# Designed miniproteins, single chains, part 42

Each design is a single chain, and the fold is of that chain. pLDDT is the mean over its residues in the fold that is shown.

## One batch from the design tools (miniprotein)

Design m1521
Fold by ESMFold2-Fast:
Structure m1521 (fold): chain A 79 residues (1-79)
Amino acid sequence: PPAMPLSLAEAQVLGALALHGPLSAAELARITGLSQSTVSRALDGLVARGLVRRRRDGRTTLYEVDEEALAAFLRAANA
């Protein structure tokens, strides 16, 4: 089956992470202009898809793209 399409919010969050590197949910909300609740929901979806990973940096949670998983997702979307 083809890769499921991303929501607009998921695509915006994924794009910001790919462009700017590891970011917190608050920084993603600032960069994308989305509400923090919308960003958090999009991040949950991206993590569930395996496209984004959570990591701890002190008291902050950072999110980063899984580049191998993203490459596989994009290949599946173009098949």
Scores: mean pLDDT 80

Design m1522
Fold by ESMFold2-Fast:
Parts: structure tokens; C-alpha cells; sequence
Structure m1522 (fold): chain A 59 residues (1-59)
């Protein structure tokens, strides 16, 4: 479950980088989401990631 969530988040970040969104901001979001997943906070990591991705897309 942890590995699957982490892989999905990484894939989404890779796609957003290809679309031209800010790579530095995406890397910071990925690092925080990975940290939450490693702590077992998978639902919190998903919510955090979704909110941050929406913020980046809205810029």
C-alpha cells in the first residue's frame, strides 16, 4: 500500500514536470508527501499532495 501510493505520486509529479510546471516546487511537494507516507500517514499524504498540485495548477 505504501509503495503503491508513493509510485502513483511520483508518476503524477513526473507528468506535471513534462507539462512545464515548476520542477522545484514539485520536488518539494514530493519530498513532503514521501515523508508522510513513510510515517504511515498515507491518507494525509494524499490530501496534502492533491491540495498542493491544485495550487500549482492554479498559478
Amino acid sequence: VKEEALELIRDIVEQLKKEGYDKEELDKILEEAEKLIKQGKIEEAKEYFAKKVEEIRAK
Scores: mean pLDDT 79

Design m1523
Fold by ESMFold2-Fast:
Structure m1523 (fold): chain A 57 residues (1-57)
Amino acid sequence: LVKTGNNGEPAAGTSYVEVNGEKIVIAGELTTAGALDTLKNSGAKYILLNAKTANEL
């Protein structure tokens, strides 16, 4: 299952799934550095970014 939706000050298009107890974050296009930093600090084992967003790191 994919959780889709935002709560508070979310990154646009962000969703996540859990696979066998591992949290995988799927991030769409991020509009703020703060949103990206929050995702990096989420404690998720895997964070999936689109290629465009990943190049901004």
Scores: mean pLDDT 50

Design m1524
Fold by ESMFold2-Fast:
Structure m1524 (fold): chain A 97 residues (1-97)
Amino acid sequence: RERDREIAEELAERLRELAAATPLPEAAALADLAADTVLREAEEGLSAVEAARTAVNVARFLASALLPFLDEARRAALEATLAQVERLAEEAVERAE
């Protein structure tokens, strides 16, 4: 329980750092939404694994909705941010298991 909370909070912090590091508003929104999702799922008593997986699914959904409206450079930046969200979530899952 406490370990799941710590892993979720650490993942959310890393996702907030990712949001702060990007100049693309859509990428920042993607990372912030993933962080909010991790914290919300953890607050509802879900495991760090479930919280991380839900955050990835939500981030992928938002990315798919935004990609058609972006130019090539912005699409590349959003896809790079999504890949970082997926990587951080995978690391959190490995720490929880």
Scores: mean pLDDT 86

Design m1525
Fold by ESMFold2-Fast:
Structure m1525 (fold): chain A 63 residues (1-63)
Amino acid sequence: MEVEVTVPREALPDLPAGLRAYAKEHGATVRVEGEDLTPEQRAALTVEGEGDKEITLRLRVVE
């Protein structure tokens, strides 16, 4: 499953907690993609879930 999400830049520090909650709720690994993010940022935001599902979030960062 692929979902596009837009977040303001000031929300980035809180994003890891939100993504962990989302992964737990859906029982899925959450993989973050987005051209507004560095490879290191994408890796840091990827959350491994306990379920067999993988959800790809395409993240767009706005000012």
Scores: mean pLDDT 73

Design m1526
Fold by ESMFold2-Fast:
Structure m1526 (fold): chain A 63 residues (1-63)
Amino acid sequence: GSDLSEEILEKLKELAELIQKLSPEKAAEILERLDELVLKYFEGASEEEILKELEELLEEAKK
């Protein structure tokens, strides 16, 4: 696999751990965005685009 695929998996693991610490309302918002991101990936979005959006989602989850 590419280095980007490994980074995506690592970021997804971090996001999963953060979601456990969030309020139910914020967790739902983050999960909806993640669902949209997963759909984009299956529709052929680049790994770089997915990684960028995932990084933005992680920063939002940390707030």
Scores: mean pLDDT 79

Design m1527
Fold by ESMFold2-Fast:
Structure m1527 (fold): chain A 55 residues (1-55)
Amino acid sequence: DEEIAKKEQKFLQELAKKNEPLTEEEAEEGLKLSPTEVFKELLESIKKLEEKKKK
């Protein structure tokens, strides 16, 4: 799944460059692009960290 792998990497690169909290919308879009366990685990980890830092 070359295309999926490229989309995953690009999505993660964009999130890393943003340095902003991951929104619920962005998490859902990421999961739609790649339902792989590795990608889901990454998104969950990011979401947990951001939830702890939310106001």
Scores: mean pLDDT 63

Design m1528
Fold by ESMFold2-Fast:
Structure m1528 (fold): chain A 56 residues (1-56)
Amino acid sequence: DKEGPQLGGGVEYLHKGSEALAKGDYETAKEYFEKAKKEGNENSKKAAEALLKQIE
């Protein structure tokens, strides 16, 4: 766990998407994962892509 300011917006979107999936809101989850992919500076892009592919 990394304490500090959030420098990767993609990680935030991955978290939001995960919660949406738990609710069964695949449409909302896809939106968040799409944003995570767009903001993905680290491996967030890969994570978002994998999740999107799984939903699709």
Scores: mean pLDDT 71

Design m1529
Fold by ESMFold2-Fast:
Structure m1529 (fold): chain A 61 residues (1-61)
Amino acid sequence: MEERKKRKEKVLKLLEQMGEVTPEQIATALGISVDEAREILDELVKEGKVVREGDAPYRLP
């Protein structure tokens, strides 16, 4: 979906600017729920574009 693709691109751009992000930070930045932010971040982890270790914030590889 185009909208989902744009959200993923914006998440990656935020990671480039911030280094690390939490689902809460993404939710605030995109105007979406924390659960929706977590889904987008987890999809990016599955695609190998983002990594997360344990309870650490999400980051670029």
Scores: mean pLDDT 79

Design m1530
Fold by ESMFold2-Fast:
Structure m1530 (fold): chain A 98 residues (1-98)
Amino acid sequence: SEEIDKKVEEVDKLFDEAYRRMREATPEEQRAIADELAKKVEEITGSKEIADLVRGALLTLYRLRQQLTPEEFDAAYERIKEALRNHVRALLEQKKAE
């Protein structure tokens, strides 16, 4: 679906922007960034489930950034982004089938 493809692309762009902002942020600012991302994703998708999934992925990715080597992190980043795109698409397709 072109509509689903557009929404997945918009969510992916918002996720990348939020992650970039989070790298320079205090813990309080990180929470605000994650909450803002969730709100925007819910507005785009109409789904709190998708918003919560995307928020959780951002927080997981940031935690892994603190724990892994650069090489391990790059592999984890690509895997998490691919999994996120696939899950967001699947949830949007399920929502459309309702």
Scores: mean pLDDT 82

Design m1531
Fold by ESMFold2-Fast:
Structure m1531 (fold): chain A 84 residues (1-84)
Amino acid sequence: MEELKKKAQELLSKIASGDRSALPELKEVLEELIKLEPDNATYWSELGAVLYLLGKKEEAKEYFQKALELDPDNKGAQDGLKMI
């Protein structure tokens, strides 16, 4: 659990610095985190952003909507839906 959260933060940091080669691994880590904590809106919104960057806009929209159902104040999901 904690190791997956730490790995997700490391991969998110790489993407934020412009290294998009981390996107496929981050997708897998976030999918595992969602299985462990399905009510954590942050993981849904982060996976939505990853899907958007991978060109999967329709899937990204679904994940952002799920994040907002769990937490209407989730800024990442709000901003993500505005880009789609």
Scores: mean pLDDT 85

Design m1532
Fold by ESMFold2-Fast:
Structure m1532 (fold): chain A 82 residues (1-82)
Amino acid sequence: DPELKELARAASELVDIVLQVSDDILQQVFEQFQRGEPLTEEQIEAIEEELGLDEAQREELRELVRKADELAKIREKERENR
C-alpha cells in the first residue's frame, strides 16, 4: 500500500530527526512512543528549538508527527478489527 509506505517513511524521518536531539529530549520522546501516546506540544517545541528549525521546517516536522500518529492509529485499528 503506497499510502502506508508514505506514513512509514514519515515515521522513519521523524526518528532520524529525534536522534539528533539531546538524550533528555530523546528519552522523553521514546517514553511517549513506548506508551503509544502522541508527542506533546512541549516535546515538539523542544525538538524544534534544539535543532534551530525555521518556520517551514517546523511545519514539515509537525506533518511528520501527524503522519507517525496516523500510522500508530492504523496499527491499533487493525489489531482491533483484524
Scores: mean pLDDT 75

Design m1533
Fold by ESMFold2-Fast:
Structure m1533 (fold): chain A 83 residues (1-83)
Amino acid sequence: MREASGQAAQQQLPRLQALVDEARSLGVPSDSVYLRVNEDGSVEAFVDRQAMRAAGASQEQIDALERRAQEVADETNELARQL
């Protein structure tokens, strides 16, 4: 399961890169948005809310980015089930 989730996350890199590019446009470090593969093989999106607030991102911008990151994680989990 973890190996399939890792492969699915790798296939979703272009979508994750788009979120990272959006975070960079808000002035946050590129590592503030990433996907984590848990021990059970589930994939979750992580957004460093504190780093985003420190960079001056609004609550609306943070919430929108978290929502989009969660969509990518959900799609990655679905893709992993097919692998």
Scores: mean pLDDT 75

Design m1534
Fold by ESMFold2-Fast:
Structure m1534 (fold): chain A 71 residues (1-71)
Amino acid sequence: TLPSEQEVENMSKEELLELGEKLRKEALERGDGEVARMVDEAIERLKQGDYDGALDLLLSALEALRLLRER
């Protein structure tokens, strides 16, 4: 189950890294390399201390995966 946008916005850096790994796995299982790349970029930004940039990318990846589920 994918978390809500509000749940993601309240996550710690550690929780965001765990979410990133989960979203990357789901994107790869669905064959969506673009979403997987987006998540990889978010994880790199978190490691670099760009929390806001990482959060934006993770929320975008989450929305893309929700749209894939509706198709």
Scores: mean pLDDT 79

Design m1535
Fold by ESMFold2-Fast:
Structure m1535 (fold): chain A 112 residues (1-112)
Amino acid sequence: MLSKEEIIKKILENIKKLGRDVDVFKVILDSEKAKKLLQEMLEELQKLPQTPRVQQLIQQLQDLIQQIDNGPKSPEEERDLLYELSGLLSAIESDETLKDFLKEKVKKVVNE
């Protein structure tokens, strides 16, 4: 089993490997900032045409907000939550229509 530090290191290496902004990592490590980022992204997605892809992303954002509100009960749950957050944000960053919204919202939230 990997330590919390080794898990964080793997998440950071995955972020770097994907060419992602380090500020995204800083946001997801702070539960209040992570929740704020997800809420801001949810508001932007709700303004877009409601395609099946947009509806799927809205559901995933809502599920992650609920997981943050409930709080992880173990280090393993915290790790899994961080992986789910990283994965969802990576999917949004890879989307040509959504990546600019993510970049703007990360910049706003990291500075609050």
Scores: mean pLDDT 72

Design m1536
Fold by ESMFold2-Fast:
Structure m1536 (fold): chain A 93 residues (1-93)
Amino acid sequence: MEGMKAFKEKKYEEAIKEYEEVLKKDPNNYIAWAALGKAYAKLGKYEEAVEYYKKALEIAPGPEIYRNLAEALEKLGKLEEAKEYYEKAKEIE
């Protein structure tokens, strides 16, 4: 199981580099910003995940991105901020 975890972590690090290259060519690609957030969250790097989800939201607000941001904030213990983004996810349906 530990070997598989290390393999998955390496895969997410590689995905991060790929999405960073995409964003150098198209910084308005909100899907790539959200994908960076997800990859950092999978690595347990929730502060970075929050930053990238916020970048995605600056371009295209959406309930999935608000929910993913709220989950990352909960992992950081920022429960009040997380609650605000969960409410935003519900409001935009």
Scores: mean pLDDT 83

Design m1537
Fold by ESMFold2-Fast:
Structure m1537 (fold): chain A 90 residues (1-90)
Amino acid sequence: MKLSDIKDVILDYMKKHPNAIVELELPDDYVIPNEQEIDLSKIKPPALILVKNGKPVKVAEGIDEIEAFLDELLARDPDLPIKGISVYEK
């Protein structure tokens, strides 16, 4: 599944569910500049989390930041594959 196919669905869902957290699983070999140390207990919804090799590597909090971040990912790799999606509420 490509990020470009699901970006609008993710944004629409998160706008309707302000307590939602969405995790996107990236390919194991995908290189992320500026990987973050993330404390999941401190994340404020709505939030998007990038996961790589079972580890959270980047977080965007708030709809505007999430939209900008998804746009940046697609600008870098328009064909970016997503291995999995997890959706939950805090």
Scores: mean pLDDT 80

Design m1538
Fold by ESMFold2-Fast:
Structure m1538 (fold): chain A 76 residues (1-76)
Amino acid sequence: MERAERYRKLGESGDPSHIGELARALTDPDPEVRVAAARALGEIGHPSAIGVLRQALKDPDPEVREAAREALARIE
């Protein structure tokens, strides 16, 4: 999906200015978009993402929860 690809590229950029946009993407109705956002936040590795990633650990989709766990392991 185009949105998921977009968020993956934001993570590859490593630019912390995208954290706010990626945090909003964690509330997207599409679980593929939420997975991409969680992974992108992990790639950027900035501590300001810890709070929103901890919320993503409670996501109904198990793949989103796993992506959030991996992202937190990269940051913490």
Scores: mean pLDDT 82

Design m1539
Fold by ESMFold2-Fast:
Structure m1539 (fold): chain A 82 residues (1-82)
Amino acid sequence: SLEEERDQRTLDILREAFRAVVERFKDKLPPEIYERLKAVLDDPDATLDEILAAFQEALSHLTPEEREEVIRALRDEMRRLA
């Protein structure tokens, strides 16, 4: 349906934006957290909830300032891809 196509497009945009942001900030994440987040992003069957949960876990390893930078970068990337 059109709604299913729209939801898939939204997920694809979010996934692409998360990939770009994760690659930009990978050196600030513990290697095991980066690999786990990357695995979820590379899984075509991963749900939005799973992607968000992995992303929130990664953010917990960053300083408050780095978290704000990541969230801003994600917002900018999503806006660029929409």
Scores: mean pLDDT 79

Design m1540
Fold by ESMFold2-Fast:
Structure m1540 (fold): chain A 64 residues (1-64)
Amino acid sequence: SMSDIKKKILRLIGEILRIIGEIFDLELKLKSAEGEEKERLEKEIEELKEELKKLMEELRSLPK
């Protein structure tokens, strides 16, 4: 059976991969966006990148 720490590591990896996928989809939309829509997408991408950074730092802080 997995320890609670191992389960948390796998959950964090899953969240990281999900956010990477969301960023990829938004960047694809950004290529065809203009004006207010472009600004909205750029802000969403920046927010997701900050969330990704926090999750990666949390993953790095966990005991191995």
Scores: mean pLDDT 84

Design m1541
Fold by ESMFold2-Fast:
Structure m1541 (fold): chain A 84 residues (1-84)
Amino acid sequence: SATVERKLAILELLYESEEPLTAAEIAERLGLSQATVRRHLRELEDAGLVRSVTGASGARRYLLTPEAIELLLKGKLREHLETL
């Protein structure tokens, strides 16, 4: 599904990034709207795959949870997203 592919793209981008990313930065890098990215980030945070931190500027930034990293490295992230 397009939803699963977009969620995977967000999670892979966060894994490849050396620093936590804002919804705006994720949207720019993936060519998606900020509204679409924020919706997916909320669903991923609810699923325990993404967590948020507040940066020095007060902007909300996102990074992978340890569970998400483990699922990604084991090649099980797609299957996990399809069960949500």
Scores: mean pLDDT 86

Design m1542
Fold by ESMFold2-Fast:
Parts: C-alpha cells; sequence; structure tokens
Structure m1542 (fold): chain A 92 residues (1-92)
C-alpha cells in the first residue's frame, strides 16, 4: 500500500535504523517516537508503534496490533514472536 511520508518522518526513520545498527535501542525508540509525531499517516503510525513495541519487548502490544490487523495469533505464534524479540535484542 502507498504510505504518505513527510520528509521529517523519513529523516527520523533513517536515524532510528542507524541507531539499531549501532546497537542503541534507546536512541532508536526516541527517533521512532519523533517519526510518529512528524507523520499524520495512520498506517505509518501503526507500523512505527509496532516497531517500538517489538524493540521494547512489549509482547502484549505486538499481539494486539497483529490481531487488529486481522491476523490470528496462535500460542505457537506468540512463542515465535518472543524468540524473535529476544534475538533482536541480542543483535542490537
Amino acid sequence: MLLELSPEALEYLEKAEEALKKGDAEKAIEYLEKALKANPDPRLRELIEFAIAVIKKDLETVIKMLEKAGHKVTEEDKERIKKLIEELNEKI
């Protein structure tokens, strides 16, 4: 789907990606929150909120967002999401 990106939101998303590559999860979250404030597109807001929840290891929020998007989240899916969040935290 087509996402409407403001230049400011794009700049913050790029800074968040660089912070993640450097292992700075706290800075990545800060830039993602700034991107949320800079962009009015609700679809991009949902995607950024999902990314923040994953980085924060907020499993409950991740599951709720997937269910809101129409995905059926099984117990096996929850366990796999937990492992992905843990792997992401070890890589960052």
Scores: mean pLDDT 70

Design m1543
Fold by ESMFold2-Fast:
Structure m1543 (fold): chain A 64 residues (1-64)
Amino acid sequence: GPLDEKLAELSRRTGVSVEKLRQALETIASQSGRARELLIELASKDLGVSREEVEELVRMLQAQ
């Protein structure tokens, strides 16, 4: 699906496995408020992508 395609592309770009990326998104999705915002910021910084891109990926995961 669209999430799997985006995760495969991000994996190729960052060198991080699809499994680890999915686990990171699931961790973000499990949190709320400030904790979720902090995890989004850390993922954005570590992966070299925008906070908006991380938020979109989490939204796509939750739409499953």
Scores: mean pLDDT 84

Design m1544
Fold by ESMFold2-Fast:
Structure m1544 (fold): chain A 74 residues (1-74)
Amino acid sequence: SELLAKAEELLAEARRALAEGRYEEALELAKEALKVAKEYLKKAPKEEVKKAIALILRAIGLIIEAEQAIKKLG
């Protein structure tokens, strides 16, 4: 699935940006990952719904972590 692969790639890039202290980039990447994961959920067969939900939750977690890091620095 192109959407699954894209969501995983964006999540990996977001985690890397977060680890490197690039919090604004991590936030934007995590938001894009959430958008892609939601599109994947919309198209997912029943067997992949749990995987799609896991991607959404991972993206939300990264958004929260990046926002908290930005807030702490400001």
Scores: mean pLDDT 88

Design m1545
Fold by ESMFold2-Fast:
Structure m1545 (fold): chain A 55 residues (1-55)
Amino acid sequence: SVREEVLRLARLTVLKGAIYYLEKLIADPSASEEQKAKAQADLDALRAEIAELEA
């Protein structure tokens, strides 16, 4: 349905925004190793979700 497609696209937009933020955090030299490790784990999880939504 149109509603289902709109919700899927909205979710993809949110996920892509979150990925951009996490990549910035990982690249930040002032971020702690703990923050970077958590961001990397979150990034991997979000990339997996995008792959499922685009399948």
Scores: mean pLDDT 84

Design m1546
Fold by ESMFold2-Fast:
Structure m1546 (fold): chain A 67 residues (1-67)
Amino acid sequence: MKDMQLGLEYMKLSDKAYEEGNVKESEYYTDKAIRYFDRSAQTGDPLTSGVSEVARAVLLTTKKLLS
């Protein structure tokens, strides 16, 4: 649960940085969010794992678009 919440927090920070034109900070926070969602996906809880996997996939796609 906490890892998923941290992932969401870093995702918000990434969105804010991108909106402000700070692409490097956005990429940094996106990387942090991906890491936390990856950890959350391994919890063994089907709901948390499923949601975290989808969020991770979305963020990996976003990181590719920013690079």
Scores: mean pLDDT 74

Design m1547
Fold by ESMFold2-Fast:
Structure m1547 (fold): chain A 126 residues (1-126)
Amino acid sequence: MIRELAEAIVNGDVEKVEELAPKIKNDNVLLVLAGLALHHKDYVSAAILVSQLSEEDQKLLLQPVEEALELLKNAKTDREIAHAVASILAYSKDKELQLEAIELALKKAKDPELIETLEIIRELLS
């Protein structure tokens, strides 16, 4: 399901995103996938994913890339990892930086669903 949703985002299949997004109950997965949607300039899919997040998590997605990198380096929780990666995916134009951020996140992440999501995004960006 996470793979199918990530592939729908990359392909711009908004109808499939609308179908699958409500089935994801993990806010960290939703954050990272919202970042992927913003990377592809799919603002409709991003809005669908973000609408399921808390107001606090929605605000955190707006961080500048430099702040998100420092957050990722210092991240202690899966939420901090997900938020930092989402911002880097959304706002960085540097594919190498995005891939380096995902590799760092994979070394730190503890949530199996977040790890699965990061591995899928790494594959789709490569």
Scores: mean pLDDT 84

Design m1548
Fold by ESMFold2-Fast:
Structure m1548 (fold): chain A 57 residues (1-57)
Amino acid sequence: MEEILEEAARLVAELLAQGASPSEAGRRVHEWLVREYGLSDEEADRVAAGAMARVQS
């Protein structure tokens, strides 16, 4: 989970640097987590929220 969270945070940072809104970055990271790691929607939402918190804090 920590390694997945680190990768998710990196993706969030890249998306924000490219001009994506926080909402857009969160949605794209959620979709990426479900697609790449097979996480449930609920699990992906928690990881995406954690990644957003790390990048915005």
Scores: mean pLDDT 80

Design m1549
Fold by ESMFold2-Fast:
Structure m1549 (fold): chain A 92 residues (1-92)
Amino acid sequence: SEEGKELAEKAAELAREAQKLALEAIKLLDEGKIEEAKKKLKEAEELLKKAEELLKKAREAGAPKEVILEAEIELGVAQLTLAVAKLLLSKK
């Protein structure tokens, strides 16, 4: 399904944006900018939730397996990066 493919591609895009925000949060934590880091982490978490919802819709719409796999990999990498950022925040 072309619609399913577009949903999966959008999920991967949002996952990449969430990872970028989580990496920015890690840098802000290293600089002691705790409140700015918290804001970036909240934005990253909201994007990841939206990416997960889009990926679910992509599977339901019959997206190709290769596009689903790419989105799952991007989502997993973003989730891991966010988890690392949250761990670093908790140790301050």
Scores: mean pLDDT 90

Design m1550
Fold by ESMFold2-Fast:
Structure m1550 (fold): chain A 60 residues (1-60)
Amino acid sequence: MKEVEELKKRALELLREAGFPESELEGLEELYEELKDEPEEVQIAVLEGLIFAIEVRKKK
């Protein structure tokens, strides 16, 4: 699950750079806690989708 941990870290960094409030970052931690019970491929797909959405929104 090292790849999942790196994706989580990247998503958190991108959200902070995009100016999301700390309350949204806390919601992410709860999502990560629930998501870790999912198959690894689902965890990766969700995190990659989140990163993609943040990147698209950030670049405008």
Scores: mean pLDDT 73

Design m1551
Fold by ESMFold2-Fast:
Structure m1551 (fold): chain A 120 residues (1-120)
Amino acid sequence: MKEARELLEKGKELAKEGKYDEAKELYEEALRIFEEINDKEGIAEALNNLGKLYLDKGVGLDVAKKLFEEALEIYKEINASPEKIAEALLNLGELYEKQGKLEEAKELKEKAKELLEKYL
């Protein structure tokens, strides 16, 4: 469990450095471990981070969308914190903005804001 979380953190650091392929490998390894131990929150976090990687690279936006949608579904199923759900919604919003779908992006961002305001 600790190993998979450490891979996820290292992947985030590599992604911030623009080392997308290396970050992807670490996220995929973390995802595999979380799936083996049935850590649904870990699965959703790995999927969300992997989706963000495609989004930031600007390629595979269709893959990023599926990853964010799967992460969001898992977060809702496990009744995750409003912050985790909002993060996935904001990532989907940013993806729609990159595709020029400004109305859909606005709706997702407003939904995320409502969740955060209700919790704060």
Scores: mean pLDDT 85

Design m1552
Fold by ESMFold2-Fast:
Structure m1552 (fold): chain A 80 residues (1-80)
Amino acid sequence: MTLGEELVKKIEEAKKLIKEGKEAEKKGDLEKAKELYEEAAKILKELLEYFEKNASEDVKPEEYYEIKKLLEEALENLKK
């Protein structure tokens, strides 16, 4: 399997957690929403650390920026 296939799977997992967090928030379950956003942020942070360790220091792939954007979204929702 290519690195890209595993990476896409992890990004989709984080997206699902953010979606579920938004749904929990809509239902008034703020505690569950927070847990889901924290779990998504954890996955995204681990992916960023992987890129920082294993990818070129000078050039980051497109997925790196997508992960950063998703992490920012999860962290912003945690500030509410």
Scores: mean pLDDT 75

Design m1553
Fold by ESMFold2-Fast:
Structure m1553 (fold): chain A 81 residues (1-81)
Amino acid sequence: SMMEEKKKLAQEAVALAEEALRRGDLDRATMYAILALHLDPTNKKAIELLKEVAREYERQGKDLLAQGILEYVKRIEEKIE
């Protein structure tokens, strides 16, 4: 079904986000994790990855990017619960 296809694509996007994060590509990791949440807003792994990316941006002194990601995560979590 279309819902099963979206969840599969979300899982593939999560895998790409994990690979990007392992390589230190925070911009691509953010893009893929957001894509995963757009396809499946209940994907907890994508939320975890965005929180990890935000911590890495903070470590680099990119506080505005980290804050923007955390605000996005908060809005997604509020819509689910």
Scores: mean pLDDT 87

Design m1554
Fold by ESMFold2-Fast:
Structure m1554 (fold): chain A 77 residues (1-77)
Amino acid sequence: SSLEVEILISLGRMYAGIGNILASQGKIEEAIEEYEKAAELYREAAELARKNGDEESEREAEELLKEVEKKIEELKK
């Protein structure tokens, strides 16, 4: 359902927020772990939205996934 997709996106946003806080504190490895959790949740949300024919939520989840993957790449440099 669309509600399940929204819950997955919200949980992903929570983990991404934790990652942002940890990164701001210089806790780079812990920040990456939290971003990776967010990335997995966004992948699940995108797949569920795709199966449901919810193109808008699929697009949102894919955009959020790309954003968190870029943050991981920047921190690994």
Scores: mean pLDDT 90

Design m1555
Fold by ESMFold2-Fast:
Structure m1555 (fold): chain A 58 residues (1-58)
Amino acid sequence: MQEELIKILKDALKKLEENPSVPKEAIELVKEALKLAEEGKVEEAKELGEKASKIIDK
């Protein structure tokens, strides 16, 4: 799960950085989520990733 979450967050971050419409806050949330996931804090990382996803999803 941790490796899968890291892969998802890395892919999301790359897509967000390519989209000029994305708020800086969303990008920062994904960066923080990725850092937490790499530290093994999977639940906190998932929560921040979901918050960022809600901001950028349609």
Scores: mean pLDDT 76

Design m1556
Fold by ESMFold2-Fast:
Structure m1556 (fold): chain A 68 residues (1-68)
Amino acid sequence: GEAEEEKNRQENGTALATGVAETLGLTLTGAKAERLSENTIKVTGETDKGTITITIDTATGEMKVELS
């Protein structure tokens, strides 16, 4: 159901944000995933030194990572 899809999205988004943060030497303090369109997912990871924004195109497999 929709609740299970949202839970899976948050869990997958948190795992991705954690992996990216660890690769960058950052400590993840929070993560949120949201679906922007059918083929676009945005993951926002709060860290001890700033925010990681990951934009994923699920149709092409392209991933954009931004630090702010």
Scores: mean pLDDT 79

Design m1557
Fold by ESMFold2-Fast:
Structure m1557 (fold): chain A 65 residues (1-65)
Amino acid sequence: SVSELVLQALELGAEGKRAFEEGRYEEALRLYDEAIRLAQEASASTVAAEGRRLKEEVERAKREA
């Protein structure tokens, strides 16, 4: 269901946040990409936009590492 897709996207986003905080940038990007995909499939525009913003933060941190 749409609600299950949204919940899964949020869970993947939380996992991505943990990976980012632990310096696992490639894992964080993968998790955020999957979260964005599920959010887009569920038409959850706000969740998808937040995922894209967080992915950009990881990309910036990765470039500075």
Scores: mean pLDDT 84

